Designed miniproteins, single chains, continued (4). Designs and how they scored, part 1

All scores and structures are predictions.

Each design is a single chain, and the fold is of that chain. pLDDT is the mean over its residues in the fold that is shown.

## One batch from the design tools (miniprotein)

Design m12001
Fold by ESMFold2-Fast:
Structure m12001 (fold): chain A 81 residues (1-81)
Amino acid sequence: RGREYAERARELAREGKGREAARYAGRAAYEGVRGSAEEGRLAAEAGTEAARAAKTPEEAALASGAAVAGIGAEIHAGGKG
């Protein structure tokens, strides 16, 4: 689920659809908080790609927020032995 959202975000970013890419990256980050470190990492990567594709400050902020949330989810899940 989270991985599917992250993959969709990357596809949208490659198509130059920054707003939609940022939204899917945000959904991936939300799922990453409940998932594995890998899901958090995928969400962070998707958010970063969406930020690069952003055409407005709002898109960039949304995508950056998703990337930060994904990193946090990865750290949280990865820190659990």
Scores: mean pLDDT 73

Design m12002
Fold by ESMFold2-Fast:
Structure m12002 (fold): chain A 90 residues (1-90)
Amino acid sequence: SRKKAEEIAEKGKKEKDPEKRREYVIKAWEELVPLVEEELEKEKENITEEDLEDAIANLRARKAAEKDPRARAVYDRLIEIFEEYLEKLK
């Protein structure tokens, strides 16, 4: 949920340990994944195939630069959601 993601993000901002801060950021992203699916459905009439392809390319680039397996899993899930939505538009 958005509220839970915001609460986790606020805890991350107060965390001084880089490893623990990273964990809070990843947890916040994990909570945002279902909201991305809901937002895509709400905006379906305004989203083009090009917008989705650009989003997928950006997520793949971010994943390629990311070394943390949990963060990479979040990018994989987001890519999967956008790719599934792109297929529905075809």
Scores: mean pLDDT 76

Design m12003
Fold by ESMFold2-Fast:
Structure m12003 (fold): chain A 66 residues (1-66)
Amino acid sequence: DKDKVNQYKNQVKDYSKKSVSSTQDQSKQNFQKASDYMSKAGSIPSSTPKDIQEMSDYVKKAKDHI
């Protein structure tokens, strides 16, 4: 689903911006980890249901750091 891929890409950009603008080291590190997981999610080819599941798993890991 291309719409879900676009949502994940937008979330990657949002988390990346928040990690840069964060003024507290611990918050910055958590946003950076979330951004890294979202970047991995966005790099998965979304051509199969399995790819979408892996993408969802990375998004969940990203949210665990926020």
Scores: mean pLDDT 68

Design m12004
Fold by ESMFold2-Fast:
Structure m12004 (fold): chain A 98 residues (1-98)
Amino acid sequence: IEEDAKIVAEAVAEALGQPQYVDEITNEIVKAVKEKDKVRLKLILNGIAVSLGFLPPAETLEEAVRNAVLALYRQHKKDAAEALIKIAEKFGVKVELP
């Protein structure tokens, strides 16, 4: 979980030009997963997708996962997209790469 969260956080921080936020983003994802907080995870994933140009924000966790995975994949962050899919599986969400 922590390693997958870090891979996602590094890709997002790099894409936004904000490498100093890697630890903060990693901790937020890890906390959402450990607390089984679907609402918090959806908000984090919508934040990722919107920041990478994917509008509008998703209403469901499954849609938020798909949007964030696709946004990362389009940024050529395939490892981060795959790491996010692993995180989503812990919430019963299955998504495939394009």
Scores: mean pLDDT 77

Design m12005
Fold by ESMFold2-Fast:
Structure m12005 (fold): chain A 74 residues (1-74)
Amino acid sequence: AEAEKEALLAELEKLAAEYIALLSKRDPQNAAAVRETLARVVANIRAQPPEAAIRSARRLIAELREGIAKLKAE
């Protein structure tokens, strides 16, 4: 559903911001490049039909959560 797509995109943007904030403390230059890449990926997911966007968003959310956990552990 479109509503589920928008909810997942909102969660994605929140996690992307958290990931970038953590990365900025370790590698500010890389954080800028990753911010641009994530913005493009999120825009691409938003352009997809709801079913495809939901699958893509859930996958990226899982990857961002793993990345955040690794940054906190290191």
Scores: mean pLDDT 84

Design m12006
Fold by ESMFold2-Fast:
Structure m12006 (fold): chain A 81 residues (1-81)
Amino acid sequence: SALPADEEVRKELAELEEKREEHLKNAKLRPISEEEYKEKLEFIEEELKKVEEEGSEVEQEAARRVAEYLRELLEKALELA
């Protein structure tokens, strides 16, 4: 399993998974332009770099998963255009 052994960290990861599912249910997807897509993609990359430089191993893993999810949402929104 890819989950950490620490009980507190496991609890935080479970909360993040629950929040991801909640975001999926509440997401108001609208079409976006290619320009907006590129801008948001660059923003995600910059935020991910900050966490990779300053964050713990677990924070880095969580940030990568969130970034991947956001990229998928942006791609779907671009397809709606």
Scores: mean pLDDT 69

Design m12007
Fold by ESMFold2-Fast:
Structure m12007 (fold): chain A 88 residues (1-88)
Amino acid sequence: DELARQAREAAERAKEALRKAIEAAKAGDLEAFEKALREALEAARRLAEILAKEPAALEAVEDIVREAQRLLDENEEVLREAGAKVAA
């Protein structure tokens, strides 16, 4: 269960970093967007490491993953536009 708790912490951190990235993208703050995106990727990598060791921990983060997916779906265009500008 300790791994499930750590998984929830990592998932929540990834979701909050994604929210920061969306806010920065909407504001046109590409530097803040890049920092938030990097934080989200680091948290997602940590979650993946935990889930590789304890796949059952996925049950503990399903709700958070679903919320993150909703945020991605609802903000796909603004994230795509910000990503293109950063890549230029």
Scores: mean pLDDT 85

Design m12008
Fold by ESMFold2-Fast:
Structure m12008 (fold): chain A 96 residues (1-96)
Amino acid sequence: SEKKQKAESYKSIIIALVERLVEAAETLEGERREAALATLIKNFEEAVKEFMKVANEEEMQELLAELEEIRAKVTDPRAQAALDRVIAIVEELMKE
C-alpha cells in the first residue's frame, strides 16, 4: 500500500538520523557536539511526526523496538544518553 511504502521511507530516514546521532555523540566535543545533537534531534522529531501521520500502531511499536535494539548495541554512555532522549521523544509523541 502507498501508506506502507511512505511509513517504510520515513522509518529509513529516522534510523539514518539515529545512526548520525550516535556518531555525533561519540565523535564530537563541546559546542560542536551540542549543536549537532540539537539539529539531529529536531530533524528526528519532525521525521517521527511525519511517520506517525502514515504509520499504524504496529508500525509505531516496530519503530520503538528498533530504537531499543540500537540502544542495546551502544556501549558509549554519551550515545546511550542521546538514544534515551530520542526514545523518550517517541514515547511522549505516541501518548498524544
Scores: mean pLDDT 87

Design m12009
Fold by ESMFold2-Fast:
Structure m12009 (fold): chain A 72 residues (1-72)
Amino acid sequence: EELEADINIALVEIAHGIAKYDLEKGRITAEEAIAFVRRVADILLSKTDNPEIQERIRKAAEEAIADIRAFA
């Protein structure tokens, strides 16, 4: 359970890092960066029925999106 949660959160964090890197380089817009993070989170949410893991995925995605919006 914890390992599955940690892997899911790490995947959201990797998506955030990729999106923010491309945003900082001017390769994508903030809207595109947010859309990428949302899409990754949605895919991860579709693969788990565990409410605790789902909540952690949503929270990580919300934090990533807030960071992207604050940067832009």
Scores: mean pLDDT 85

Design m12010
Fold by ESMFold2-Fast:
Structure m12010 (fold): chain A 59 residues (1-59)
Amino acid sequence: MQEAVAHGPLKQGAEVTVEFPDGRTAKGTVLSADEDSAYVLATFANGEKAVVRAVPAPA
């Protein structure tokens, strides 16, 4: 399972940048978040949308 990293505040409705393990990035809106993960509606460069599970960027 490839886990994405979210850069930005993990709060419902917040805009974040999602970084994938392969180096791709996408902008997204947080749909729901807890202390260790969030579900983000990511919009990719090709206009495709997907719900991804992301973890906070490491401190």
Scores: mean pLDDT 75

Design m12011
Fold by ESMFold2-Fast:
Structure m12011 (fold): chain A 100 residues (1-100)
Amino acid sequence: SEELKKLAEALFDQILEGLEGLIEKARKENPEEVPAIEELKKGIEEIREEMKRTGDYEGGLERVIALLEKAIAESKNEEIKTELEELKLLAEKALNYIKS
């Protein structure tokens, strides 16, 4: 349980750090994409707090994956899509670890 929680928290930290880096990059290169990425980060932070409160790591990660899929579909920039797809892979790996 504690090792599972630490793994999930570490992967969430990586996803949120990745989104912060993407926001910084987008502010310089594609400022029109920034509001959508900031809203995505906020949504993932809210899911993280819900997961910590409820212990529902599987449901939380499924919601994170769904938010990332929506963000990928709505982005018009291929580089941003690729970076979001990499973050989605981290969330999918976390979910697979929990389900194994």
Scores: mean pLDDT 85

Design m12012
Fold by ESMFold2-Fast:
Structure m12012 (fold): chain A 60 residues (1-60)
Amino acid sequence: MGLDEPLTLTRAKMIVMAVSTSAGRPLSVEEAEKKAKELLELGLKTVGEAIDYLRAEMAA
């Protein structure tokens, strides 16, 4: 998955799960889906933007 790829619900959910797990704060499937929808509602357009946003929000 490229950083410039369009953000879809499925990609956002996978990114949320991966980033939250790597940050030591794993989310449930339901929590990841809710968070993915929030990212789309914020108007984030690419995979890279979603990763940067989540890392900033979930960083230790």
Scores: mean pLDDT 77

Design m12013
Fold by ESMFold2-Fast:
Structure m12013 (fold): chain A 60 residues (1-60)
Amino acid sequence: MVEELKAQAEAEYAKAQALNDALERYRTSMSEEAREGMRNQAKKAQERGDELAAQAEALE
């Protein structure tokens, strides 16, 4: 149970990292709208990861 929450948190963090890597790599070639969309998705993934990690800790 706790391990599943930790695994899900890691998956969300990996998603956020991939989106942030794409933002840095293509920063100057993406439109402002595309960059904002990706930043919002990365932020949501990071926040979801933090929530899942906190839930895992709370269940201890």
Scores: mean pLDDT 81

Design m12014
Fold by ESMFold2-Fast:
Structure m12014 (fold): chain A 89 residues (1-89)
Amino acid sequence: SNDELLRYIEEQEEKLKAAMAEIEADPSLSEEEKEILKYVYDVQMEALELIRRGLEAGKPEEGLRKAEELAKKEEPKLKEMQAKIDARL
């Protein structure tokens, strides 16, 4: 049901917010590492928002398609950011 899916998405959004707060509070991470991780989480939050908006509009397939399009669009940037983190380890 839409209510169950919306609840699931809300739970995922809250988990992402908690993970972001942990990253920002981690003194072992550099400001650049925090900025990269924040970008990754912001993309994930935007994908969830697209799915939620689709569900609210009664068009869940459209929301999922838009989230997939966002993932494909952001793939090169996320790959670049992952390489920057890997180069520091």
Scores: mean pLDDT 83

Design m12015
Fold by ESMFold2-Fast:
Order: sequence, then C-alpha cells, then structure tokens
Structure m12015 (fold): chain A 75 residues (1-75)
Amino acid sequence: SSSELKKKLEEEDERIKKRFMERASAATGLEVKSIEDLPEALDAVMAKLHETGDLDLAAIAIGLAVVLSIEKEKK
C-alpha cells in the first residue's frame, strides 16, 4: 500500500544517509553526523577527488549528492 511504501522508503533513506555520512567522514576526516553536514562533506570529497583522482571518492560524492537531492525533495 501507499503508506507501507512510504515507511519502507523512509527506512531505506535513513540507511543510505547513515552509510554515506560514515563513508564521507572516513574519507574527509570531518565529523559528518547530520544532514546539515552533507554539503561541507560533499565539497571536501569533491576537492579530494579533484586533487587525487581517486575513483572511490567519486562513488562517495555521487552517493552524497543523491542523499542531498532526496532531502531537498522532502523539504
């Protein structure tokens, strides 16, 4: 049902956000604990990607951008 789908999407969103926040924190050394930290974390990941060419950082950046896009749609 529509209400069940909404609950599942919210659960998936929370898991995805947590994963990317943890990965961004590990990659950048920043404390990424909330959605408000994501823009700074994304900028830091993108800066490191630009400097190093590390493709693992590209995957993290894409994930963070998706999470931010979802958050903008919710608000």
Scores: mean pLDDT 76

Design m12016
Fold by ESMFold2-Fast:
Structure m12016 (fold): chain A 89 residues (1-89)
Amino acid sequence: GLPPPLSPEERERLERIRELTEKALERARSQEVRDMIRSAERLQRELVLTTDPQRRANIHTALGIIISAIDEEDPEAAEYLREARRVAL
C-alpha cells in the first residue's frame, strides 16, 4: 500500500536536509565523496520517518561512520551533514 502522506513538519525537515546535502555536494571533489554524501542523505531521510529506536540507533552509527570518512576529505562538508543529522532528530 501507499505510505501515509508526510506531515508539514516532516516535509520541512526533509527540505532542510536536502538544502544541507546540496551544500555538501557542492564541495565534493570526487565521485566517491558524492556517493557517501548521497548515502548520508538516504539515511537522514529514513531517520526522519523511522520511529523504531533500534533502527534509529543503527542509522546514527552508520551516519557517524560516513560523516567521519567525509570529514577526512572535507571537514566543512562533514559539518553540513552533522547539521542535517541534527535536523533529522
Scores: mean pLDDT 85

Design m12017
Fold by ESMFold2-Fast:
Structure m12017 (fold): chain A 80 residues (1-80)
Amino acid sequence: SQAQQLYQQGLQLYQQGNYQQAIQKFQQSRDTAIQNKDYVLAAKSIINLSKAQSELNPDKARQITLEGVGEAIRLIGDDV
């Protein structure tokens, strides 16, 4: 899957400290996964996107993380 490959590229860039490029890859992974209705991969991409954004914006880290997690939860749904 192209979305999965983009996600893996984002993870590698994140581990290298290339947060700006990691953000771009996670955004591309999220958008491609949503287009393919792969909401689990989209949610994973959103969570890691938020982590990378938090590294670049430490003063907003809590807000970015909470918003990202909230979006991921809504995307997957909580069906009991």
Scores: mean pLDDT 84

Design m12018
Fold by ESMFold2-Fast:
Structure m12018 (fold): chain A 75 residues (1-75)
Amino acid sequence: MIEVYRVDIELLDHPELGEKVNKKVQEKLDELARKYGRVTAEEAAQIASEILKEEMKKYGLKKAHVVMTFTKEIR
């Protein structure tokens, strides 16, 4: 049994950056699910926060309006 999260991340003021963050977060969550058979909600939130922070820093953003949705799937 494998537990995964699907993520939907939107940056309302920077949609192109939101799409990049979403893709990077999903790729990392999928990698962890493959290696360990599970990802917890806490791990998913931590990874999303770290990737968002790094991308905001890279693009010089001090603030962003963010919506994040996590869907848990059991396979």
Scores: mean pLDDT 82

Design m12019
Fold by ESMFold2-Fast:
Structure m12019 (fold): chain A 87 residues (1-87)
Amino acid sequence: DEQIEDIIALSHIAVSSDKKISLEEIEKRNLPEEIKEYLKKVLEETTGKPEEERTKARAEIFKYLMEKYGIKDEKVKEAVEEVLKEL
């Protein structure tokens, strides 16, 4: 699903990029406010931190998003898990 892929891409950008640019990208997306706030919080806590901390933050984001969107379809779940494994 395009929305899930966009959220995954945005999460990767948010953790890897400069805080200012990542926050702007989060605000530009048409996502629910509680998801935006969650992503902003993770960005603020992980920006400038070691790769291990950023990887953990991305894993937590994907876990949250899978639960939030109620991803029960095995194919969609596998696709999200494959993307997470590439991190």
Scores: mean pLDDT 57

Design m12020
Fold by ESMFold2-Fast:
Structure m12020 (fold): chain A 85 residues (1-85)
Amino acid sequence: GEKIREIGELLGKILRALKQRGYSDEEVQEILDSFLEKLKEKGLTEEQIKEIKKIVEEVMKEDIHLSDEEIRELSLKLLELISEL
């Protein structure tokens, strides 16, 4: 659904911004994996998790420039979307 797409896009943007700030590929992968496990515990289906992974991978190929405040705002929006699940 639309919420699943928005979660994937927000997560992808946040992870891309962290990588641009010097987070290693391993650290970014650990954050992604931890987040996906929390979504599974929240009741997301295997198909929904797969869709989120695909969207994150696509978004992480984009060149984005986010301030610390923008990362914070996107993180809060992501948490709000998850609370609606």
Scores: mean pLDDT 83

Design m12021
Fold by ESMFold2-Fast:
Structure m12021 (fold): chain A 99 residues (1-99)
Amino acid sequence: MAELREKIAEFYNLALEIKKTGSEEDKKKVDELINKVSQTFKDLRDTVAALEKEIEAASGDPEKRSQLEAELKQTRADGEQKLRDTVDEAIKELNKLKE
């Protein structure tokens, strides 16, 4: 979690730097990358929220609750990895614009 937050901060700091000094085309590409990162984060948040509601609804079914809790743990792990990969790719694209 902490490392992912640091990578997201690095991404936004690079995006802001390019927006200050870049061309209008570079700024448009930065906005596209910001939207991609934001959408990936939103998708993870929405999926986690849906599973948390299902877990709460399954409070009377310990077996189903345990299965949903395992699914939530896996969904968080997979979603965090996808977000990390998306941020890493976005940072790589921003570095190309800076050169």
Scores: mean pLDDT 83

Design m12022
Fold by ESMFold2-Fast:
Structure m12022 (fold): chain A 58 residues (1-58)
Amino acid sequence: MEVKVGDVVEFKDPETGEIKTGKVVGISTDENGVKHVTVELEDGEKVTVPLENILKVY
């Protein structure tokens, strides 16, 4: 699955298990080599989730 900054994605929140939608504003790799996606929600909040939590790319 290919994700880019500016994509609209559907993801599962690891804390609540809820499915949320937002715009990708950043992509980073952590110290363990895991790719993380930073998503901006409709209310302006930003959430960073592992790439495997991304369910759909629009």
Scores: mean pLDDT 80

Design m12023
Fold by ESMFold2-Fast:
Structure m12023 (fold): chain A 98 residues (1-98)
Amino acid sequence: SPIDQMVTLMMQVVSTMSPDDRSRFNRQLSSVYQRMRTMSDDGVRSAFNGFMNSIRQRMIGRGNTQAASLVDQVISIGNRMSGDDIITAMGRIVQQIS
């Protein structure tokens, strides 16, 4: 499913991160996930793209080209998903990261 595919790719992104970047990602994802649950479909897609682009820019700044490439794949999949499916995928990622 697109949900499983997004979760798998995001866990690959997280696996390339330092512990400090992973901790920051967890905090930011939890915040974004909570906000998304009250948004329209377009609002969810906009918030998702903004969050993913902020991660991509940070990974580029770290020289983490592998993570930046994986984030581009996550964005591509997310733009084909419903807002509800994006929220479901984000919730599963929140449960898997520490």
Scores: mean pLDDT 87

Design m12024
Fold by ESMFold2-Fast:
Structure m12024 (fold): chain A 72 residues (1-72)
Amino acid sequence: KVEEEREKYLEELHKKIQEWYKKMKDAFENDGIEALKKVYEEAKKEFSKTPDAELLKEILDRMYKRLVEKAK
């Protein structure tokens, strides 16, 4: 049913966002800001394939900015 499909989609989306945030954070902590930028660009490309690309990119941009600000 459409409701069940939507719930599963949102759960997968949330899990995917968390995985990318963890990758970005780990890359920054281990290899610095250049590694963070590389993972961020990969995440943007991945999310551009989804129906919610604009929303997901906005979430990614916010996470990226927070990590960059912390890097100062």
Scores: mean pLDDT 74

Design m12025
Fold by ESMFold2-Fast:
Structure m12025 (fold): chain A 78 residues (1-78)
Amino acid sequence: MAAAREAAVAALRARAEATQDGSAEEQLALAEEVAAALLAQAEEDLAAGGVVDEAQFAALKAQVEAELARVRALVAAR
């Protein structure tokens, strides 16, 4: 079911792009929700002994945190 969750998260990302007419705050809130869903999925896969290992999880977490930091900085810059 990990592939189904990835598809659902990808669909949520596509919806975020479709809501480009929304406010920067709405886009940031949706980005944070997508980030949380991706990390939750990776944690479940890691715990189950799936494809994601500890190093891959750490890399994903760092990437997600860096992307959110950039989005927040852009929103703060107006």
Scores: mean pLDDT 70

Design m12026
Fold by ESMFold2-Fast:
Structure m12026 (fold): chain A 85 residues (1-85)
Amino acid sequence: EALELARKAVEYASQGKLKEAAKYIKKAMESKDITSEVASRLTSAVLIMMENSKDEEGKKYLEEAVKAIRESMDREGLPRLPLSL
């Protein structure tokens, strides 16, 4: 379920496990159960990843996560603005 995947993404992001965080963000965004609640939780995971992304590897996983969320927003007709704006 997308919500559980989003919860794991937040957990991994907070642990500095950016590769795993990005993996779970992508899995959640591929789910048909994507709600605004799931998108909000994944936004939190991205913000935590931004705080912990200090090298090229971390930035790569952050970019993959942001891309997955953006593609999901376009697909579901969510707001055209960035999630925080």
Scores: mean pLDDT 72

Design m12027
Fold by ESMFold2-Fast:
Structure m12027 (fold): chain A 61 residues (1-61)
Amino acid sequence: AAATERVAQAIREGNAEEAEKLVRDHGLTPEQVAEAVNRAKDAITPEHAEALGRAGRAVQA
């Protein structure tokens, strides 16, 4: 919950690198990444959403 909110906040702040680092550091699942993206959908580009989804999958591989 808290980690997902931090990723959403990083997206809203435009900190793409921080958002990806939080996904990797906290080992967020693809479902948690999708929730964070959905919470910040107004501030995220489709390209960045795809990159975050890939990061979540890589952590759980």
Scores: mean pLDDT 74

Design m12028
Fold by ESMFold2-Fast:
Structure m12028 (fold): chain A 65 residues (1-65)
Amino acid sequence: SMEEKIQEVNREAFDEILEAARVTRETGKLAEPEDPERYLKKMDVLDASALGDREKAEKLVKELE
């Protein structure tokens, strides 16, 4: 379902945030995403989900497919 896809993207976003924090702690340098545009889009999905804007979250998830 679309709800499951949104949840999957949210999990991926959290995993990327946690990994970036780990890299920054271990290296002492700010972690850079491999795909900045995709990373920011995942963050936008997370924000839309937090605000209850399901239409925006669905649109953004489709753009990530």
Scores: mean pLDDT 79

Design m12029
Fold by ESMFold2-Fast:
Structure m12029 (fold): chain A 108 residues (1-108)
Amino acid sequence: DRERQKAILKSLTKDDLSAVLLTLKYDQVIEMIGRDPELLGLLMKKLISWGTEEAFEAIIRMLDIIPSKFAIPAVKIALSLLSREDLEILKKNKKLYEKIKEVLSKEK
């Protein structure tokens, strides 16, 4: 149930997500949601909002392994969900900001 998966992602705490990413590794997370740009976008938005180095590294690693056909729409969804405060957090992390630009540049 996709709506249930979205609800779970929205309800995850920072500690819950850190535990999941550490236990399952990025590969397994990508296997579960890597083909759903909406779930990926929601996850990326949540990680950006938390604004931690760990969260930014998680997004970068996911974007390195997700095919562009899923990564591009996921990034667009994440960016559309960001508040002004989230955007300022994102801009402060040069690595992630450059990675997002790289992913978007692969669009036709």
Scores: mean pLDDT 71

Design m12030
Fold by ESMFold2-Fast:
Order: C-alpha cells, then structure tokens, then sequence
Structure m12030 (fold): chain A 89 residues (1-89)
C-alpha cells in the first residue's frame, strides 16, 4: 500500500468530506460488503466498488457531485474499509 493514507486525506479535503460523514460512509460500506472478500474492498474492485458507488449516489451531500468525483469518493471509502478489515488483529 503506497501512500494510501495521504491519497485518502487529500481526496477527502478536495471533495470537502468531513470526518464524521466519511466515517459513516465507511461504516455503511462495511455493513453492505460483509460477505465480500476484504481484498476486493482494498483494491476498489467489483462487486465492492458498485456497492460503495450506490451508497455515495444515495447520500444527500454527494448525490449531486459529478460522476467522476462520486467514483473517487467511493474508491477512497473502499480503501479505508479494506484497511480496517485487513489490519484487524
């Protein structure tokens, strides 16, 4: 994992995503992807990417974002979710 924490932080700042909102998105992704292998979250792969994108599209703060920015947000949420599952002792 190269500098993924910096990428997540920079993307969140650029998109104006608060810590509270980001944590809630990560929690919702984790709940909806519990039956998906953790590596597919960490690599932002299907079907995890589709699930994360649907969560972002249905969020009142992000539903009107350009599709490219919704995808970026979905990807960083998946990276954070995957980190939490893969780093679990």
Amino acid sequence: MEDIDAYIAETRKRLGVSDETFEKLVEEVLEKTKDIPPILLYTASEPARKIALEIVKNHPEFKDLPKSEQLELADIVLYEAGKKVLAKP
Scores: mean pLDDT 80

Design m12031
Fold by ESMFold2-Fast:
Structure m12031 (fold): chain A 98 residues (1-98)
Amino acid sequence: SKEGLQLAIDATLLAMQAYLLARISEKRGETEVAEALREVRDLLFKAANYFEQGKIDEGKKLMEEAAKRLEDAARRTSGPFGEEVRRLADLVKKLLEK
């Protein structure tokens, strides 16, 4: 469906953002935050695969889990980087409202 395709594209772009934030976190020495962001990346790619298959509810459940993990990661870091992690959580939650 057109909706499933658009959700798959959006989820994939958010997964790529999580990947970049994980790399930045690793370079900062924040190993636990980097691991959480890698888990978020994997959840978002899996959600994109479900959306491509038209499995909207299954994809949304993974997006909800990703948002919770991002909120946890944001609490474990600070400053501008923590603000970027929170911004990604907000973008994931906004996609769930569609």
Scores: mean pLDDT 89

Design m12032
Fold by ESMFold2-Fast:
Structure m12032 (fold): chain A 91 residues (1-91)
Amino acid sequence: VSVEVKLEGDKAIATVTVEAPEGKRVFVGIRLDPSEPRPPEIYEAKPGETLTKEVDSPNVTVEVYIQLLEGEPAEVQEIKFELAATATTKP
């Protein structure tokens, strides 16, 4: 899991890269408005996949939420990683 936040003039650009381990799925939520109770978009990386998402976010907070689950429902183990990347421009 890696998150890079770059300020470009008046914009905050976040690049999220997530590699799913073998045998597990990873769910990634990206939240541009921190007042939202949950991420409006959720992305899934299947076992062994790499997910990359870039978001353009002017003068807002970008929050990335990562949830790791095992594939079989009878043996689901949830491991929750919360990664907050905040880029705010001071006036």
Scores: mean pLDDT 54

Design m12033
Fold by ESMFold2-Fast:
Order: structure tokens, then C-alpha cells, then sequence
Structure m12033 (fold): chain A 113 residues (1-113)
């Protein structure tokens, strides 16, 4: 299992847990987060089924960077104006630690981009 596969598995689980813990989320936010979960699951499937893991991992890395940026914006907004701001902050911190642990280069790219 590659670090990117491990990141995807842990991130999917974390987001599914967040949705389950926040029944009061607006429908549009729930739909956005579910769309992100579905995209992460597709990336994970593509990585596991690829005959060229290195090429797919490079493409997945670029896609994950975009998804991470979108997730950060959603969770930061929920931390300011959502029904459970403290829970949103807690999950944002957990996501940041997962990215730092499994893909530290993505954090550097985020800061520099």
C-alpha cells in the first residue's frame, strides 16, 4: 500500500465519519462532501487497478491537491458559520495531519501556490 493509497483510505473514512456526525449540515454542503468522497473513491480504485502505478500516482497527486484545497475551503467555512464549528475545526486539523503524514509535499505545494 502506497502513502497516497493510505491517505485516500483514511481521508474517505474521515469524511464519511464527518457526514455521519453532522446531520444538521445544509443539503448543498452534504452533496459537495459526498461528491468529494465519490471522487476520492474513484482515484483509489484507479490506483489499485492501474498497470502503471507511478503514472496514475502522479495524476492522483495533482487531483488530490485540488480536492484538499476544496475540502479546506468547505471546512474553514463550516468552522466560521456552520452548525458545529468546533467539530469542523477538529476535522480540518485531522485532515491537515493526514496530508502532512502521508503527503508532506502537498502541504508545501499548498503554501507556495
Amino acid sequence: MTPVEKLLEELIKLLEDFLAANPDLPDYVREQLQSIIDELKKILEDLRNSPNPELVEKQARKRIKGIYTELKEILERLAETGPNPELARSYLEKIDELVKKYFPDLKLDEIKG
Scores: mean pLDDT 78

Design m12034
Fold by ESMFold2-Fast:
Structure m12034 (fold): chain A 73 residues (1-73)
Amino acid sequence: SNDKKLREEKKGALDTNKGLTDFLNSKIQQYLQLAQDPEQREEAQQLAQRYQQAKDLSEKQTNETMKALEEEI
């Protein structure tokens, strides 16, 4: 299923922010390319969307973390 594929592919993600962003970008591009195939379109579009959401969340969390580090109490 799409959820199983997403979880398995996340195992390859690097621990660094750059590694994670590069991984997510590569997967988004991979599935957008696969979505050009009518036989794979629906599943590939769903996976591309999930990776895009994960990227958006990762970028938001990174920004929030950086902002918190600049916070003086």
Scores: mean pLDDT 72

Design m12035
Fold by ESMFold2-Fast:
Structure m12035 (fold): chain A 82 residues (1-82)
Amino acid sequence: MDEKIALAQEYVEKLKLKGEDRVLVAFVVQNTKGPPPSLEAVRVDIKSIRNLLKNIGATGKKRTVAYLRSLGLDQRLIDAFS
């Protein structure tokens, strides 16, 4: 888990992510299998998740966190990035 937190923090810093996008990158990193994705791949994944959340009305930090928690986002990642 510490490795996942460190990787998500690196993406937050390199991509200059703010607000709920910080939690979205934590969710992307939790669900990543194999090697770490490129910065562009992470941007695409965040945009895709944001579009999904918008379509179901789960916009804004609190609703995003609640929805991702329901999908199994680890509380340690929520605590670090929310």
Scores: mean pLDDT 80

